# Designed miniproteins, single chains, continued (5): the designs that were tried, part 10

Each design is a single chain, and the fold is of that chain. pLDDT is the mean over its residues in the fold that is shown.

## One batch from the design tools (miniprotein)

Design m16316
Fold by ESMFold2-Fast:
Structure m16316 (fold): chain A 80 residues (1-80)
Amino acid sequence: SDKTLQAILERALEVIKTMKDNVDSVIESIETYLDLAAQNLSMDQIKKFVEQVKEEVKSLFNEEDAKKIEAVIDKKLKEI
């Protein structure tokens, strides 16, 4: 449901903002929330989740760190 997507997304974004000074912790958290999304959401909802997470990452991190995080997201998404 859209409520489930919003709940997972809001929690993921809060954690990313809280951990922004530690890229490895952000990556681990994103992987955890992608697993939660895969268990609870349709593929179309997972794609929306990924789009919003990537947008937040681009806003909070420099280009190098953002690309590193996005590469992990893309790799994990292919495994779902």
Scores: mean pLDDT 85

Design m16317
Fold by ESMFold2-Fast:
Structure m16317 (fold): chain A 80 residues (1-80)
Amino acid sequence: SLKDAIVEGLERAIELVENGDYEGALSLVYGIKDAVEKSKELPKRDEVVEALNRAIQALESKDKDGAIEALREALKIVKS
């Protein structure tokens, strides 16, 4: 399902950030954001997009802690 794919993608993005792969994480997060924005079926879509935008900003500034916090927030919203 879309929800399961987003959950798996967010968990993978967190792993990439923890391993210092900011470019890989950024690419994956942009892909997740595109999938979320194109879906009308995901609950709290706007809240997920806001968390993903914060993750993107943190990744672009190489803020590891901020990126992980924002990705975990997105994951929590998607799982709710």
Scores: mean pLDDT 87

Design m16318
Fold by ESMFold2-Fast:
Structure m16318 (fold): chain A 57 residues (1-57)
Amino acid sequence: EFEKLLRQAMLRLGKLLNDGKTLDESEAELIAQAKNDMEREAVRKAYERLRQAFADA
């Protein structure tokens, strides 16, 4: 359940980044669109994972 939301959030963040938005802008946009706390948590976890990946790369 949560794992699927996390994977979807990561894909949505990746698409926004490819469209030219920053990681922070993409996270803020998806948080605003989240329907409930579980979706917001998934977006935040996806943001953390992508931020760490970009910092390490």
Scores: mean pLDDT 80

Design m16319
Fold by ESMFold2-Fast:
Structure m16319 (fold): chain A 98 residues (1-98)
Amino acid sequence: REPGPGERARYRLSPLLLALLKESGATSDELTYSEIMELLGKYITKHKLMKPGPSGLHEDNFIDTRGTPLRDVFGKDRIRLSSPDMMLALERQLTPVP
């Protein structure tokens, strides 16, 4: 059965993702999904990775991962904030802790 991602106890972060999130204040390699998303948001804001979309519309803002370790985490040069690709890429960097 599939509890929602926010209901799972904790995830163990990959070494790559952990190194990124330590800069944003991560104190453990085991975090809840909500904590991971909060720290990731802080990292994106700190490094000014949120960019306007190709159309110039503020609603189409995306995360520009080029030239950052986030490119290795997500496997893409740009990720829409609410994209399923972001969640799927994060799942590859996370090991569920029962």
Scores: mean pLDDT 71

Design m16320
Fold by ESMFold2-Fast:
Structure m16320 (fold): chain A 93 residues (1-93)
Amino acid sequence: SGVEELLEKIREDIIKQLEELKEKYKETREKLIEEIEKEIARAEREKREHTKALGQIVLDFLKGKLSAEEAADKYVELMLNNPKVMESMKALV
């Protein structure tokens, strides 16, 4: 239960951060998208698959392909697939 409560709090925080990001960059959305696309391309060249996947989730949210809730769900799933993140969360419970 402790891990499930922590995950829900993380999910809620990610939703809030995504909505705040969208509002903050509302007038410069296209520039933010361009910078994220450049970071994704760099991560691909450097074989940083996790960074590429996270960037794609944020990009899809900003382009309206994912809701904040859907993007947060995918983000949490990527976190849980990292063994170091899971070990850290288990140590906190």
Scores: mean pLDDT 81

Design m16321
Fold by ESMFold2-Fast:
Structure m16321 (fold): chain A 62 residues (1-62)
Amino acid sequence: EEEERLERERRQSLINKEIAYRIVLEAGFPVLREFGQLTPEDVAQIEEDRKALEEIEKELAK
């Protein structure tokens, strides 16, 4: 029961992170573009966040 509760809490944390990353990646960056051009550093950060989202989605699929 304790193991199941900890796994449920871990899964909920991953779900919350997935939602947060998805919101930023799908809606946040168009807003940033309106303020100016994305730099190469911004593009690299977007790619890292996208990879993090993919890994979270893989963990949630288990």
Scores: mean pLDDT 66

Design m16322
Fold by ESMFold2-Fast:
Structure m16322 (fold): chain A 96 residues (1-96)
Amino acid sequence: KSPLELTLIELLLLVYEKFKDKDRISTEEFFEYLFELLSKDLSPELAEAISRTLVEMLDPDNDGYITRDDMLAAVRRFFSEEQAAEFAARVDELDG
């Protein structure tokens, strides 16, 4: 497992925590928040590239919205079973 892969899980959790009270978020809201987080430590070019990649992973049908289920499905699809389980457990913890 790469350090970047672990960092992406943490970024997804931060976005989830920000929007956890919404049934869904727009891809624009998701992108803007993620880009803002990444731009604190990364170049704007790299922040944009990572944010765009994550949006594509979470909204593959291009409906313009990302739900909790979309995030869980994407993590299960693109990350290890262990990382997907950790993400799901931490999402449940954030929900209370």
Scores: mean pLDDT 76

Design m16323
Fold by ESMFold2-Fast:
Structure m16323 (fold): chain A 71 residues (1-71)
Amino acid sequence: SMEAREKIEEIGEETERRAVRAYLAGDYATAIAILEEGIKELEKLKEEDPETAERYIKRFRKGIAQLRAMA
């Protein structure tokens, strides 16, 4: 539904903002934790809009992998 998509986008965008803030502060572990928490919340909503949820989840998983490789 449109409401499910909006909720998923809200969680995704807020997760990205928080993760970017931590990254810019040099807090890579915190950035990873924020992305992992965001994925967990998006997984709960995945059945309501799988396409939108998977888009954010894949992006966050890639971000976590990149951050871990830099550490």
Scores: mean pLDDT 88

Design m16324
Fold by ESMFold2-Fast:
Structure m16324 (fold): chain A 60 residues (1-60)
Amino acid sequence: SMEKAKELAKRYLEQMKKDGIERIAVTNPDGKVIILSKEDFTDEKKEELAEIIVETFKKI
């Protein structure tokens, strides 16, 4: 579900922030690579990543 995908994305980003991970690379559904830095681990970026996950599910 969309809500569960958003929750998982938020939990994942929170865990990575706690683990001191500085950067992650995520490929969006259009094939573009998005780089998320430690400073980008904000609530806004968590929502953006969650939307990418949801859109990937919709295309399948």
Scores: mean pLDDT 65

Design m16325
Fold by ESMFold2-Fast:
Structure m16325 (fold): chain A 77 residues (1-77)
Amino acid sequence: SISELVAELDAKLAAEVEALKDDEAAREKLGAEALVEIGERVEAEMDEKQRIVLEAVRLLAETGDREAALKLAREAA
């Protein structure tokens, strides 16, 4: 499900952010790369709920606010 994709992204970013906790620029780059990867996967099956999840993933990549992004995605699921 889309919620599973968002949870997978969150888990992946959490592990990589922990490894790069002292390097903000590297963490921002990881967010952008994760957005591209998950965005391409979600766009392949676009519907209304998927558009909201894409918005949440973009919010995560642009702001790093993982909690806000996950809240938005969970409400769409």
Scores: mean pLDDT 64

Design m16326
Fold by ESMFold2-Fast:
Structure m16326 (fold): chain A 82 residues (1-82)
Amino acid sequence: IPLGSQALSLASTDSQNGQQLTDLLTRGLSYLLGGDTDRAISYLDQAERLARQSGNQQLVQLTQQMRQYTLTLPSSQAAQIS
C-alpha cells in the first residue's frame, strides 16, 4: 500500500515518537492486509493522535488518507471489477 510506505517513512524520521508511530502503523497495516478493517482503523486513529501530539502534519494527513482508503477497501475491491 503506497500510503503505508510513506507513513512508515515519515514515522521513522520522528525523533520524539518515531518508534511508537512505526509500531502503530505497522500493526494497522498488518490488520488492513489481513482484512480486519476495524482494528486497522483503531491503530491508524492512535497513530494520527500521536502524530498530532508530535506536530507532524504530513504524517497526520497520511494517516487520515490511509483511514479513508481503509473505509473504501471492501467497496472498491468488490465494485465493478467485471
Scores: mean pLDDT 69

Design m16327
Fold by ESMFold2-Fast:
Structure m16327 (fold): chain A 107 residues (1-107)
Amino acid sequence: SVHEEAVELVEEMVKELEKLIKEIFEEPSPEIKKLLKELKEIAKELKENEFSPQELLELLSRAHKLMLELLTLIEEEKPEYKEKLLELYEKLREKMSEVAEKLQEEI
């Protein structure tokens, strides 16, 4: 289902960002930790609850915004990782576009 695809997408966002943060930082900033926690909360909400296509689009929009904020902060603190951050963003953006298009068709 498209709901399952949305859950898997946000869980992948969390997994990839956690992996990258652990690789880059011995101790990430409080702001990075806060944004990652908020993204994890969205993943949990998606997994534990039923949502309409419109509500799923709104949650994906929030997840996208948090991902962009996280990637921006990581680039500011560790600019040497810019290319790796861009590659991750492009991969996740493509998957998000596909899920969003499917959800839009159900509205």
Scores: mean pLDDT 86

Design m16328
Fold by ESMFold2-Fast:
Structure m16328 (fold): chain A 99 residues (1-99)
Amino acid sequence: MKLTEEERKRLIEELKSPDPEAQVAAVTRLVAADEIPKEFIPLLKELLKSPDPAVQYGAALALARHADDPEVIPYLKEATKSPDPLVQEIAKAALKYYE
């Protein structure tokens, strides 16, 4: 699904929100998107450090889905160090696919 300009603005606000529920909603939408704008990459990287496992997992999955951009590879490598086994496996699988 293609992101509209209005959806982009809303998603940026949700990703920057201190509310984990808003962050999870935003990363879930990005996972389902056909593409993510480059402006979301640094925001998703910060969410990999979230204390909320759902936020961490969603951010890693969004980056893994859109890992056709070389700029996302360092972030996926960071996700392989996650204490969450599901986040680690998604990141490792994405990296193997692009090797």
Scores: mean pLDDT 75

Design m16329
Fold by ESMFold2-Fast:
Structure m16329 (fold): chain A 63 residues (1-63)
Amino acid sequence: GKKEEIIKKMEEVGKKVAEGLGKLFGAEATAKVEEVSEDKARVTITVGDLVLEFDVDLSALLS
């Protein structure tokens, strides 16, 4: 559905962001997007030993 398409796009964007951060900091970087609930996804970006986690409210994108 629409939510699955949004999550896939977020994963694509996350990969590009991780690549940019990896180049900027000279470290291995990865990005992961997980569905936490119907209206929330969690984005995890790892850059070397640094882990950044934040939640995205999907309700605004689904309306």
Scores: mean pLDDT 78

Design m16330
Fold by ESMFold2-Fast:
Formats: C-alpha cells, sequence, structure tokens
Structure m16330 (fold): chain A 78 residues (1-78)
C-alpha cells in the first residue's frame, strides 16, 4: 500500500509541475504516513489529514488537495 500511494502522490505532483525535490519530499511523507497505517499506528483518515498538512507546506493547498485525492483513490483500488 505505502509504495503505491507514494507513487500516486509523485505522479500527481509531477503532472502539476512541482519540482523534483518537492515531488520526492511529498512521496517520502506519503510513504511514511501509509506505513503507519499498515502498522496500525494511525487510521487512514488521520494519516491522510496529516499528509495534507505536510504537503500544503511543500506544494501549497491546491496541489496538496490533488495529491491527497490521488492517495485516497489509490487506497480504494487496493
Amino acid sequence: MAEKVAEAVRETLAKLGASEEQVEEAARSAYAAMTMVENGELSEDVALQLLRRELEEVVGPEAAEAAVKAARETIKEL
């Protein structure tokens, strides 16, 4: 799960024109958040809320919203 969600975040932000550094930072945050969900440390909803806040600092609110939407859709497909 974590790898697939991180890839979806990477693809979404790259498509929106985020820098390679921003894309990789966001993908790492997504991977970490989803790993905590897989380990039972966080619920999916809490992890996605924390991810949104982290991504807003990196790429701004609009790109963060798109990335979190992609992450949520990826989780539903798994």
Scores: mean pLDDT 83

Design m16331
Fold by ESMFold2-Fast:
Structure m16331 (fold): chain A 95 residues (1-95)
Amino acid sequence: DKLVELAEKQLEQAKEALATGTAEGALEADIYVAFVYMILGIAKAIGDEETAKKIEELLEKNKEVIDAATAASRALATQGAAAAEAVLKAALAAA
């Protein structure tokens, strides 16, 4: 299914962005994660329950990536680049 493939691609790009360990990468990763939630919303809106379930399972499997992207992006917005990089370093060390 094209929506599942698109969601998988967004999560792969989020992982690549986080792997840079940079504040820019943290922001990009959070944007890619936001696109996955948008794709899930579309699947639910069109009544494609099977696709929605697959995307929800994909999000659960990638929870650590999503949590890291969100935490680092929030740190960037509230405390700046050095704080975002510190959050990424801690998250990557814990994974």
Scores: mean pLDDT 82

Design m16332
Fold by ESMFold2-Fast:
Structure m16332 (fold): chain A 69 residues (1-69)
Amino acid sequence: MEKIKNYLSKLAKENDGDGTVVLEIIDPNLDGKFDEEGKKAIKEFEESLGLEVDGVFDEKRLEAFQSVS
């Protein structure tokens, strides 16, 4: 959780804090694929919330992240 928070916070700071823009930077095609660091952070986040650990960060994961922040 903390790792994904830091990753998303870093991206949000560079993109005016827009969560949608952050998601597009992680996965610009919204196909659930992104770099190794992001995937690892997402898997840790998924484990912390009891979600399916697939390393895919979609809109549902973003909503869950925002709801627990």
Scores: mean pLDDT 58

Design m16333
Fold by ESMFold2-Fast:
Structure m16333 (fold): chain A 71 residues (1-71)
Amino acid sequence: SISDRLGAEAERRLLEAGVSPQQARALSDQFRALSAKVVAELRAQGVSDADIERDLRDRLPTYVERMLKEL
């Protein structure tokens, strides 16, 4: 799913930034849950999966930076 792919990428970026494996997993799991809700809401509004994935992927660096600041 879109949320699983973006969650895996978020986890990789957190690990590369020096976040512990336990924290990286916890944060990426929270991001997966949040992203799944956003995906479902946008699908209900008629937004295409391609456009949803593009928007979320473009925003991913900002979300990762925000997660790092909450540590």
Scores: mean pLDDT 83

Design m16334
Fold by ESMFold2-Fast:
Structure m16334 (fold): chain A 88 residues (1-88)
Amino acid sequence: SSSQRQFSKLLFRLTAMMSELDLALKRNYPKEEMQRIVDDAEELIRESEERLRELRENEHMPDDDVRTMEGYIERLKGLVDEVREKIA
């Protein structure tokens, strides 16, 4: 379904970004690279929160899938905060 396709795409993007931030933290990327990744991650968070709201309201996505996606968004926010603290 369209909602399942959008969910899968969003989940892939969130997990890929989490991996990129985790790698940047572990390998001490230059501050300029970290800032670029953070900017991309914050845009993805904004887009993901908006899209999750639409999926919840308009496409009757299962509650468990909503909770899973909310969990990934919150984890990504935590990683962004960690990178921001490191480059400050």
Scores: mean pLDDT 84

Design m16335
Fold by ESMFold2-Fast:
Structure m16335 (fold): chain A 92 residues (1-92)
Amino acid sequence: MSHAQHIANLLSLRSPDIIRKLVEAGVKPSEATELVNQLLEVAIRLADAGKADLALQLRRRVEEIANEAPKMSPEEVVKRVQELIAEAEAQL
């Protein structure tokens, strides 16, 4: 298995839980799914670039946002996830 496939598999195991937590915080199901899919794509690209450690860190940080989501507005949750995606893409 390539590093990219390994990271994608690890993220996929957590994707339903992350989506659920974002939706429970008030994020639209379609938007939550889109954000998680964008995170998966960036994580795969990081792993393909030899930055598997950054891809795993990205997963941990989105899990932290999802766990804190009940304490935030839906708009703040979306903003934090979008900022995380932008930060990760800047590392490519």
Scores: mean pLDDT 77

Design m16336
Fold by ESMFold2-Fast:
Structure m16336 (fold): chain A 69 residues (1-69)
Amino acid sequence: SKVFAATSALLGQPREIRMTVADFMARYGLAKEEIPGVLKLLNALGAEAEILNRKGEIQDDDVVHIVLP
């Protein structure tokens, strides 16, 4: 179907966002404590949103990685 083909094409070329937590905060006007809520909402909307290699508390140099649906 055309709907499936279009969805597959969008998923086959996902809009990928990769930036530091500090850059993500600056770009979107977020405090560090708000980031988990944003990632949770993005995942609920069908994105794959995470902080790469996170250990304990979120650090400014941690990498936010988002793959949009």
Scores: mean pLDDT 71

Design m16337
Fold by ESMFold2-Fast:
Structure m16337 (fold): chain A 59 residues (1-59)
Amino acid sequence: ATTLSAEQQARLQQLIKIANDAQKNGLEPVEIGQIIQEAIAKGWSLSELEQKLKQKAKE
């Protein structure tokens, strides 16, 4: 089994929190998932991901 580093685990926890906050702001889970996939593909930071989700929630 592959164990995530402490840094990777911390980033995963931050990602989960950002996704939960976006869902509370009215984004559909499918939209959140699509934005996360785009962030991974483009190498976006968690801050950039959070900004994109906040922008989408305001639309």
Scores: mean pLDDT 76

Design m16338
Fold by ESMFold2-Fast:
Structure m16338 (fold): chain A 97 residues (1-97)
Amino acid sequence: SLGDVMSNVSQNLDDSVNNAIRQTGMSQSVGDQILDLMNTSVGNYLNPDGHDYGIQFFNQARDLIQQSLSDNPDIGQQLISTMTDGINRVRQARLSR
């Protein structure tokens, strides 16, 4: 179901942020902000009219990730890729209905 896809994506986002915190020493507060922005971006793609807000929050998450993980750009790119994959999975699941 679409809800199952979103639950799996949210878990992947949570796991990826926790991994970034563990590997880089990024603070929990910054990680929480990144995770909130990532979940908000992906969640907007559950709605057909959510695309513009989805992009807005994606850009905010990307910018914070790049700023907070500037010394670890590979890990930052992994977070951005996980968010992008989540958006694509949610969009595909919604459009396949």
Scores: mean pLDDT 87

Design m16339
Fold by ESMFold2-Fast:
Structure m16339 (fold): chain A 98 residues (1-98)
Amino acid sequence: MAAEKERERRIEEQLRRIREEVEELEKRGEIEKLSPRERELLDEIVRLTLELTPRMEELVAAGVETLEEALALMPPEMRELLARRRALLAEFAALLDA
């Protein structure tokens, strides 16, 4: 019901904070300035991570200790999000290695 909108709002708030932290690191010269594509990939990776984290925490709280058990208990939607994040991480890593 209202929980989905609250979760989306929390994800957007945390994503905004992470963007601000990345910009601050760039200003301090601690990281190289990201390209527009790298920013897009990072934003999507972070968004997927923030969506997956509470679901992973629920599995851990339920006593799931192994990756095999976690994967077996994951709904198909969650597995799809994990696969999408993996693909985006691979693309992001390839851009950083260039």
Scores: mean pLDDT 74

Design m16340
Fold by ESMFold2-Fast:
Structure m16340 (fold): chain A 83 residues (1-83)
Amino acid sequence: SLSREQIDEEVEVALLEIGLAITKKYLEKARSDPEVKKETLEWIDKQIKRAEELLARSTDPQVKADIQRIIEELKKLKEEIES
């Protein structure tokens, strides 16, 4: 069975996945609206920092792999919005 801390990590990963999916869905609006672009880029930077912090404290190889993928996808979305 998972510890409480490990369950909390899984919940945080799930929330990052939801945030990533929402960002992908609204990417076009972020690209076309300067206000939305600014807020979305700030949100992405905050999510990357949060994900990196979670990666540093996680001990589960599968959780680490999932977080690394999310970080890479967030960085790619940031580049697509900035272009």
Scores: mean pLDDT 81

Design m16341
Fold by ESMFold2-Fast:
Structure m16341 (fold): chain A 93 residues (1-93)
Amino acid sequence: MAKEALEKLKKKLEERGIEYKEVLFNAEWTVEAIKKFEESIEKALERYEISGVLLNLYRNEEGVIEVGAHAVEKEKLDETAKKVEEALKEYEK
C-alpha cells in the first residue's frame, strides 16, 4: 500500500542529495503518513541543510500510529536507525 507515494518521496530526497532510512515497527506506510513526512521535511529544508533523514513509523501502546521525521547526519544514519529500532523493540516488552 502507498508504494507509489513512498517511491515519489524517496525520489525527491535522492534529487536533493539526502540519504534516508526508515524504521517501521508494527506499522505499514499509508498515504497520510507519507504526506506528514513530506510536510515535515519540506519545512526543515527551508531552514537547514540536511544530509540525512530518519523516518520512524510505529504503533504505540494505544494502537495509534505515530510518525516522526528526524534530521540526522548522513554518516550517522545507519547507527541512529539501529538504535531507534532497538528502542522500539524494548517498548513492545
Scores: mean pLDDT 70

Design m16342
Fold by ESMFold2-Fast:
Order: sequence, then structure tokens, then C-alpha cells
Structure m16342 (fold): chain A 80 residues (1-80)
Amino acid sequence: SKELAELALEITKEAVLQGGASAENVEAQLRKTLPPEVAERASRLLREIYDENKKKGLSGLSTEEVREALIAAEREVAAA
């Protein structure tokens, strides 16, 4: 959704301002912005993506990766 795209962009920008789009910096922004269940599920997905990106020599998480993790996390919460 447009709202999740805007949220992912804001979270990614804030993480970069805090030193980079690492899993830790993105998780900190998720915890400030989202309900705890959504933040926890999104954080787990983003840690896996970040670890894979590091193995490939990439500098961090993209806005698109954050957006996709938020969509997946909301679906998991809705199914629970």
C-alpha cells in the first residue's frame, strides 16, 4: 500500500541518519513506529535479509526490502 511505502521510506531515512540502514538501526525505528507484534516479525525478516546482503558485499537494507518485510509482517499478524 502507499502508506507502507511511505512508512518504509521514513524508517530507512531515519536509520541512515543514525549511522546506516543496518538491521539494528531499522529495528530501533520499527519499535518506535509500529505495534510490538508487527515490529518483532518485521525485525526478524530484516535481520535475515541484512545478513544475506552483507555476504554479498552490500552496504545495508534498501527501502524496498523494508517495505516487503512490513507487508509480510502485517500478513503474519493478521493470520495469527
Scores: mean pLDDT 82

Design m16343
Fold by ESMFold2-Fast:
Structure m16343 (fold): chain A 72 residues (1-72)
Amino acid sequence: AQAIEDVLGPEAAEDLRILGEYARKVRAGTATPEDIERAKEAAKRLSTAINKAIHGDDTEPDYVGTFAPPAA
């Protein structure tokens, strides 16, 4: 099984859960601006964590376009 927590840490796993909840709300048509904002923050953190895990940077990598949240 693929485990985001095992690869990227517990914060990335939590961010993935936030994105999953947001996706469910979008499908149900109940996504609010607050949900969209939370999803954007989670996607940004997850994108940074993935870049760090792949490239092994000592600090936060400054990469753009790695991951974007879906539009509501």
Scores: mean pLDDT 67

Design m16344
Fold by ESMFold2-Fast:
Structure m16344 (fold): chain A 81 residues (1-81)
Amino acid sequence: SMEEEIEKLKKAFETLTKSLIDAVKAGKLSVQQGINAVRQFAAYVKREIERLEKDPEHAKKLIETVEKQAEEAIKRIEEVG
C-alpha cells in the first residue's frame, strides 16, 4: 500500500541519517560527504520510484516524501558539524 511504502521510505532515511551522523561524529566522514550521501540516495530512490510506480499520483506522493526526508536529513547532518 501507499502507507507501507511511505513508512518504508521514512525508515530507510532514518537509518541512513543516523549512520551518517554517527560517521561524521566519529570523524569518518565530513559533513559535506554526509550531505552528498543523502543527495545521492534521494536521487537513486526517486529514479526507482519513476521506473517502478506506474500510477503518476502515487509516484508524485512518494517523490515528495523522498524530497522532504532528504531535506530533513541534510539539516540534521549540518547541525552535527
Scores: mean pLDDT 89

Design m16345
Fold by ESMFold2-Fast:
Structure m16345 (fold): chain A 74 residues (1-74)
Amino acid sequence: GKSQEVERAKDAFQKIADQDPEFLTALLALDEISEESLRANPDIYQRVLLVMKEENLSMEAVLQGLKQLKAEKS
C-alpha cells in the first residue's frame, strides 16, 4: 500500500546515508521537500531519480518519505 511504499523510500534513503551521509544531509537541508526544490538542485535530483528507478519508488512516496525523515531529524 501507500504507507509501505513511503516506508521503503525512508529505508532506501537511510541506507544511502550509511554510505554517503553528506548526500542525505544536503537533501534534508533543502528549504522545502518538493519536486520543484529537487529540480532546482540538479545533482540531488538526478540521484533521487536513480534511487526511484533502482528501488521502484514513485516521486510521491519519495517526497513523503523525505518529509518524514526531515521531521524526525529536526
Scores: mean pLDDT 82

Design m16346
Fold by ESMFold2-Fast:
Structure m16346 (fold): chain A 97 residues (1-97)
Amino acid sequence: PPPPNPPKNIKAESISPDKIKVEFEIEGAPEESTFYVHAYDKKTGELVGWKEMKKPGEIIIEGLKKGKEYEIQVTVMSEEDGKGKIVESEPVIVKVE
C-alpha cells in the first residue's frame, strides 16, 4: 500500500510573543498514526521546539522568541509491512509577533 498522504492545510499563527498555534489536517491516515510538529529557526535550521500528537488538529508550541521566523513542519509516522513509514508536509513559515 502507498504511504499515508502528507499532512495538509497547515496553518501556523502567532498567539503570543513566545507561542504559536499550529493546525493541520490529514486525509487517509492509518488509525495508529503518530504526528509530530517541529519548529525550526528559519535562519539557522536549528530545531527549537516540537510536539507529539495522536490525532490531527491543533497544538501550541512554546518557548519561541518574538520577531523570529520559524519553519513549521508536520510529520506523520505509521506502520506498513512491519516498518515505520514517515511522510512530511511542506513546511510553512510563521513570524512570532
Scores: mean pLDDT 80

Design m16347
Fold by ESMFold2-Fast:
Structure m16347 (fold): chain A 65 residues (1-65)
Amino acid sequence: SLEEQERELENLEKGFELAKKEKNLTILKVTLHEAQELLKRLTDPELKERAEKLIEEIKREIASL
């Protein structure tokens, strides 16, 4: 459901913030993969934009390490 997809995205966003604080490259890469897989399943335009933004932020964090 849309609500389940939004909750999954929120969990990934929270996981990213934690991995970012820990500077854990392995968890950042896992979170990136999970966000990319979720994006493929999203149909709502606002959730897609939010997931794309998350993916770019994770990529930027990985590049900064």
Scores: mean pLDDT 88

Design m16348
Fold by ESMFold2-Fast:
Structure m16348 (fold): chain A 60 residues (1-60)
Amino acid sequence: HMKKPKSPEAKAVADRIIEFYENKVKDPEKALKMAEAATSTLSEEERKEVIDYVKYKLEK
């Protein structure tokens, strides 16, 4: 039910974090830290969209 980030850059970051979580990390806390770090240069709105989407995917 969560929509993907609309910005191509924000969407690419979110997809990268989710792939990393699914294939390597398996740790939601580490995935969230990566999302925070990877979105630090994005706008406040884009950062929130990425973080919310990552949280949604981690909860399933």
Scores: mean pLDDT 74

Design m16349
Fold by ESMFold2-Fast:
Structure m16349 (fold): chain A 62 residues (1-62)
Amino acid sequence: MLERKQEINRLARELQSLPSLSDEQLSEAGQRVAKLLGLPDAVVSIDANGLVRITSTDVARS
């Protein structure tokens, strides 16, 4: 748990350091988070304050 949380936080900080995020970069980050959490279809988004938000869906994709 702790190791995965650290990797997720590292990814979030790296994404926040980018001047802008493309759909491709968000998709890749979501896939990495899905692997780290064991959650398929994890979604990475940026809120109005530029903070990285990570959510998952109940729908599993192959």
Scores: mean pLDDT 62

Design m16350
Fold by ESMFold2-Fast:
Structure m16350 (fold): chain A 82 residues (1-82)
Amino acid sequence: SHLEEAIKNLEKAIEAAKNKDLKEAKENVLKAAGHAHLADIPDDSKQEILKELREALKALENKDEKEAIKNLERALKILKES
């Protein structure tokens, strides 16, 4: 399902960010965003997830891995609670 794929890609993005592989982290965030957009979840949850993923991408571009991980972990929590 798109929900399961979004969770899997987001977990990979968090691991990549922790390893400072910013390219792999960004690629997995974009894949997670695509799946989250198509997932059958409440619209409010979807908007919050996509917002956290956008903030994570900005943090990755600024090489702020700590902030990126924080945003990705918030998105993952919302996905798992959906």
Scores: mean pLDDT 88

Design m16351
Fold by ESMFold2-Fast:
Structure m16351 (fold): chain A 60 residues (1-60)
Amino acid sequence: MKAVFASKDIEFEKGTIHRGRFLTFVPKDTSKKEIWEKVVKYYGKPLSGGSEDDIVMRDY
């Protein structure tokens, strides 16, 4: 499993996610692109130009 965190403050339609906030757990083989698509599905469209490069994965 990998734990996913925001690497910076990101504004979404449903609210702001602050740097260091835990987002989700994913399987170790999940790509950053897939994780970002899942985040956008739950939090809405990024308003500040956030992308998959704005998330960090850590081994759990």
Scores: mean pLDDT 78

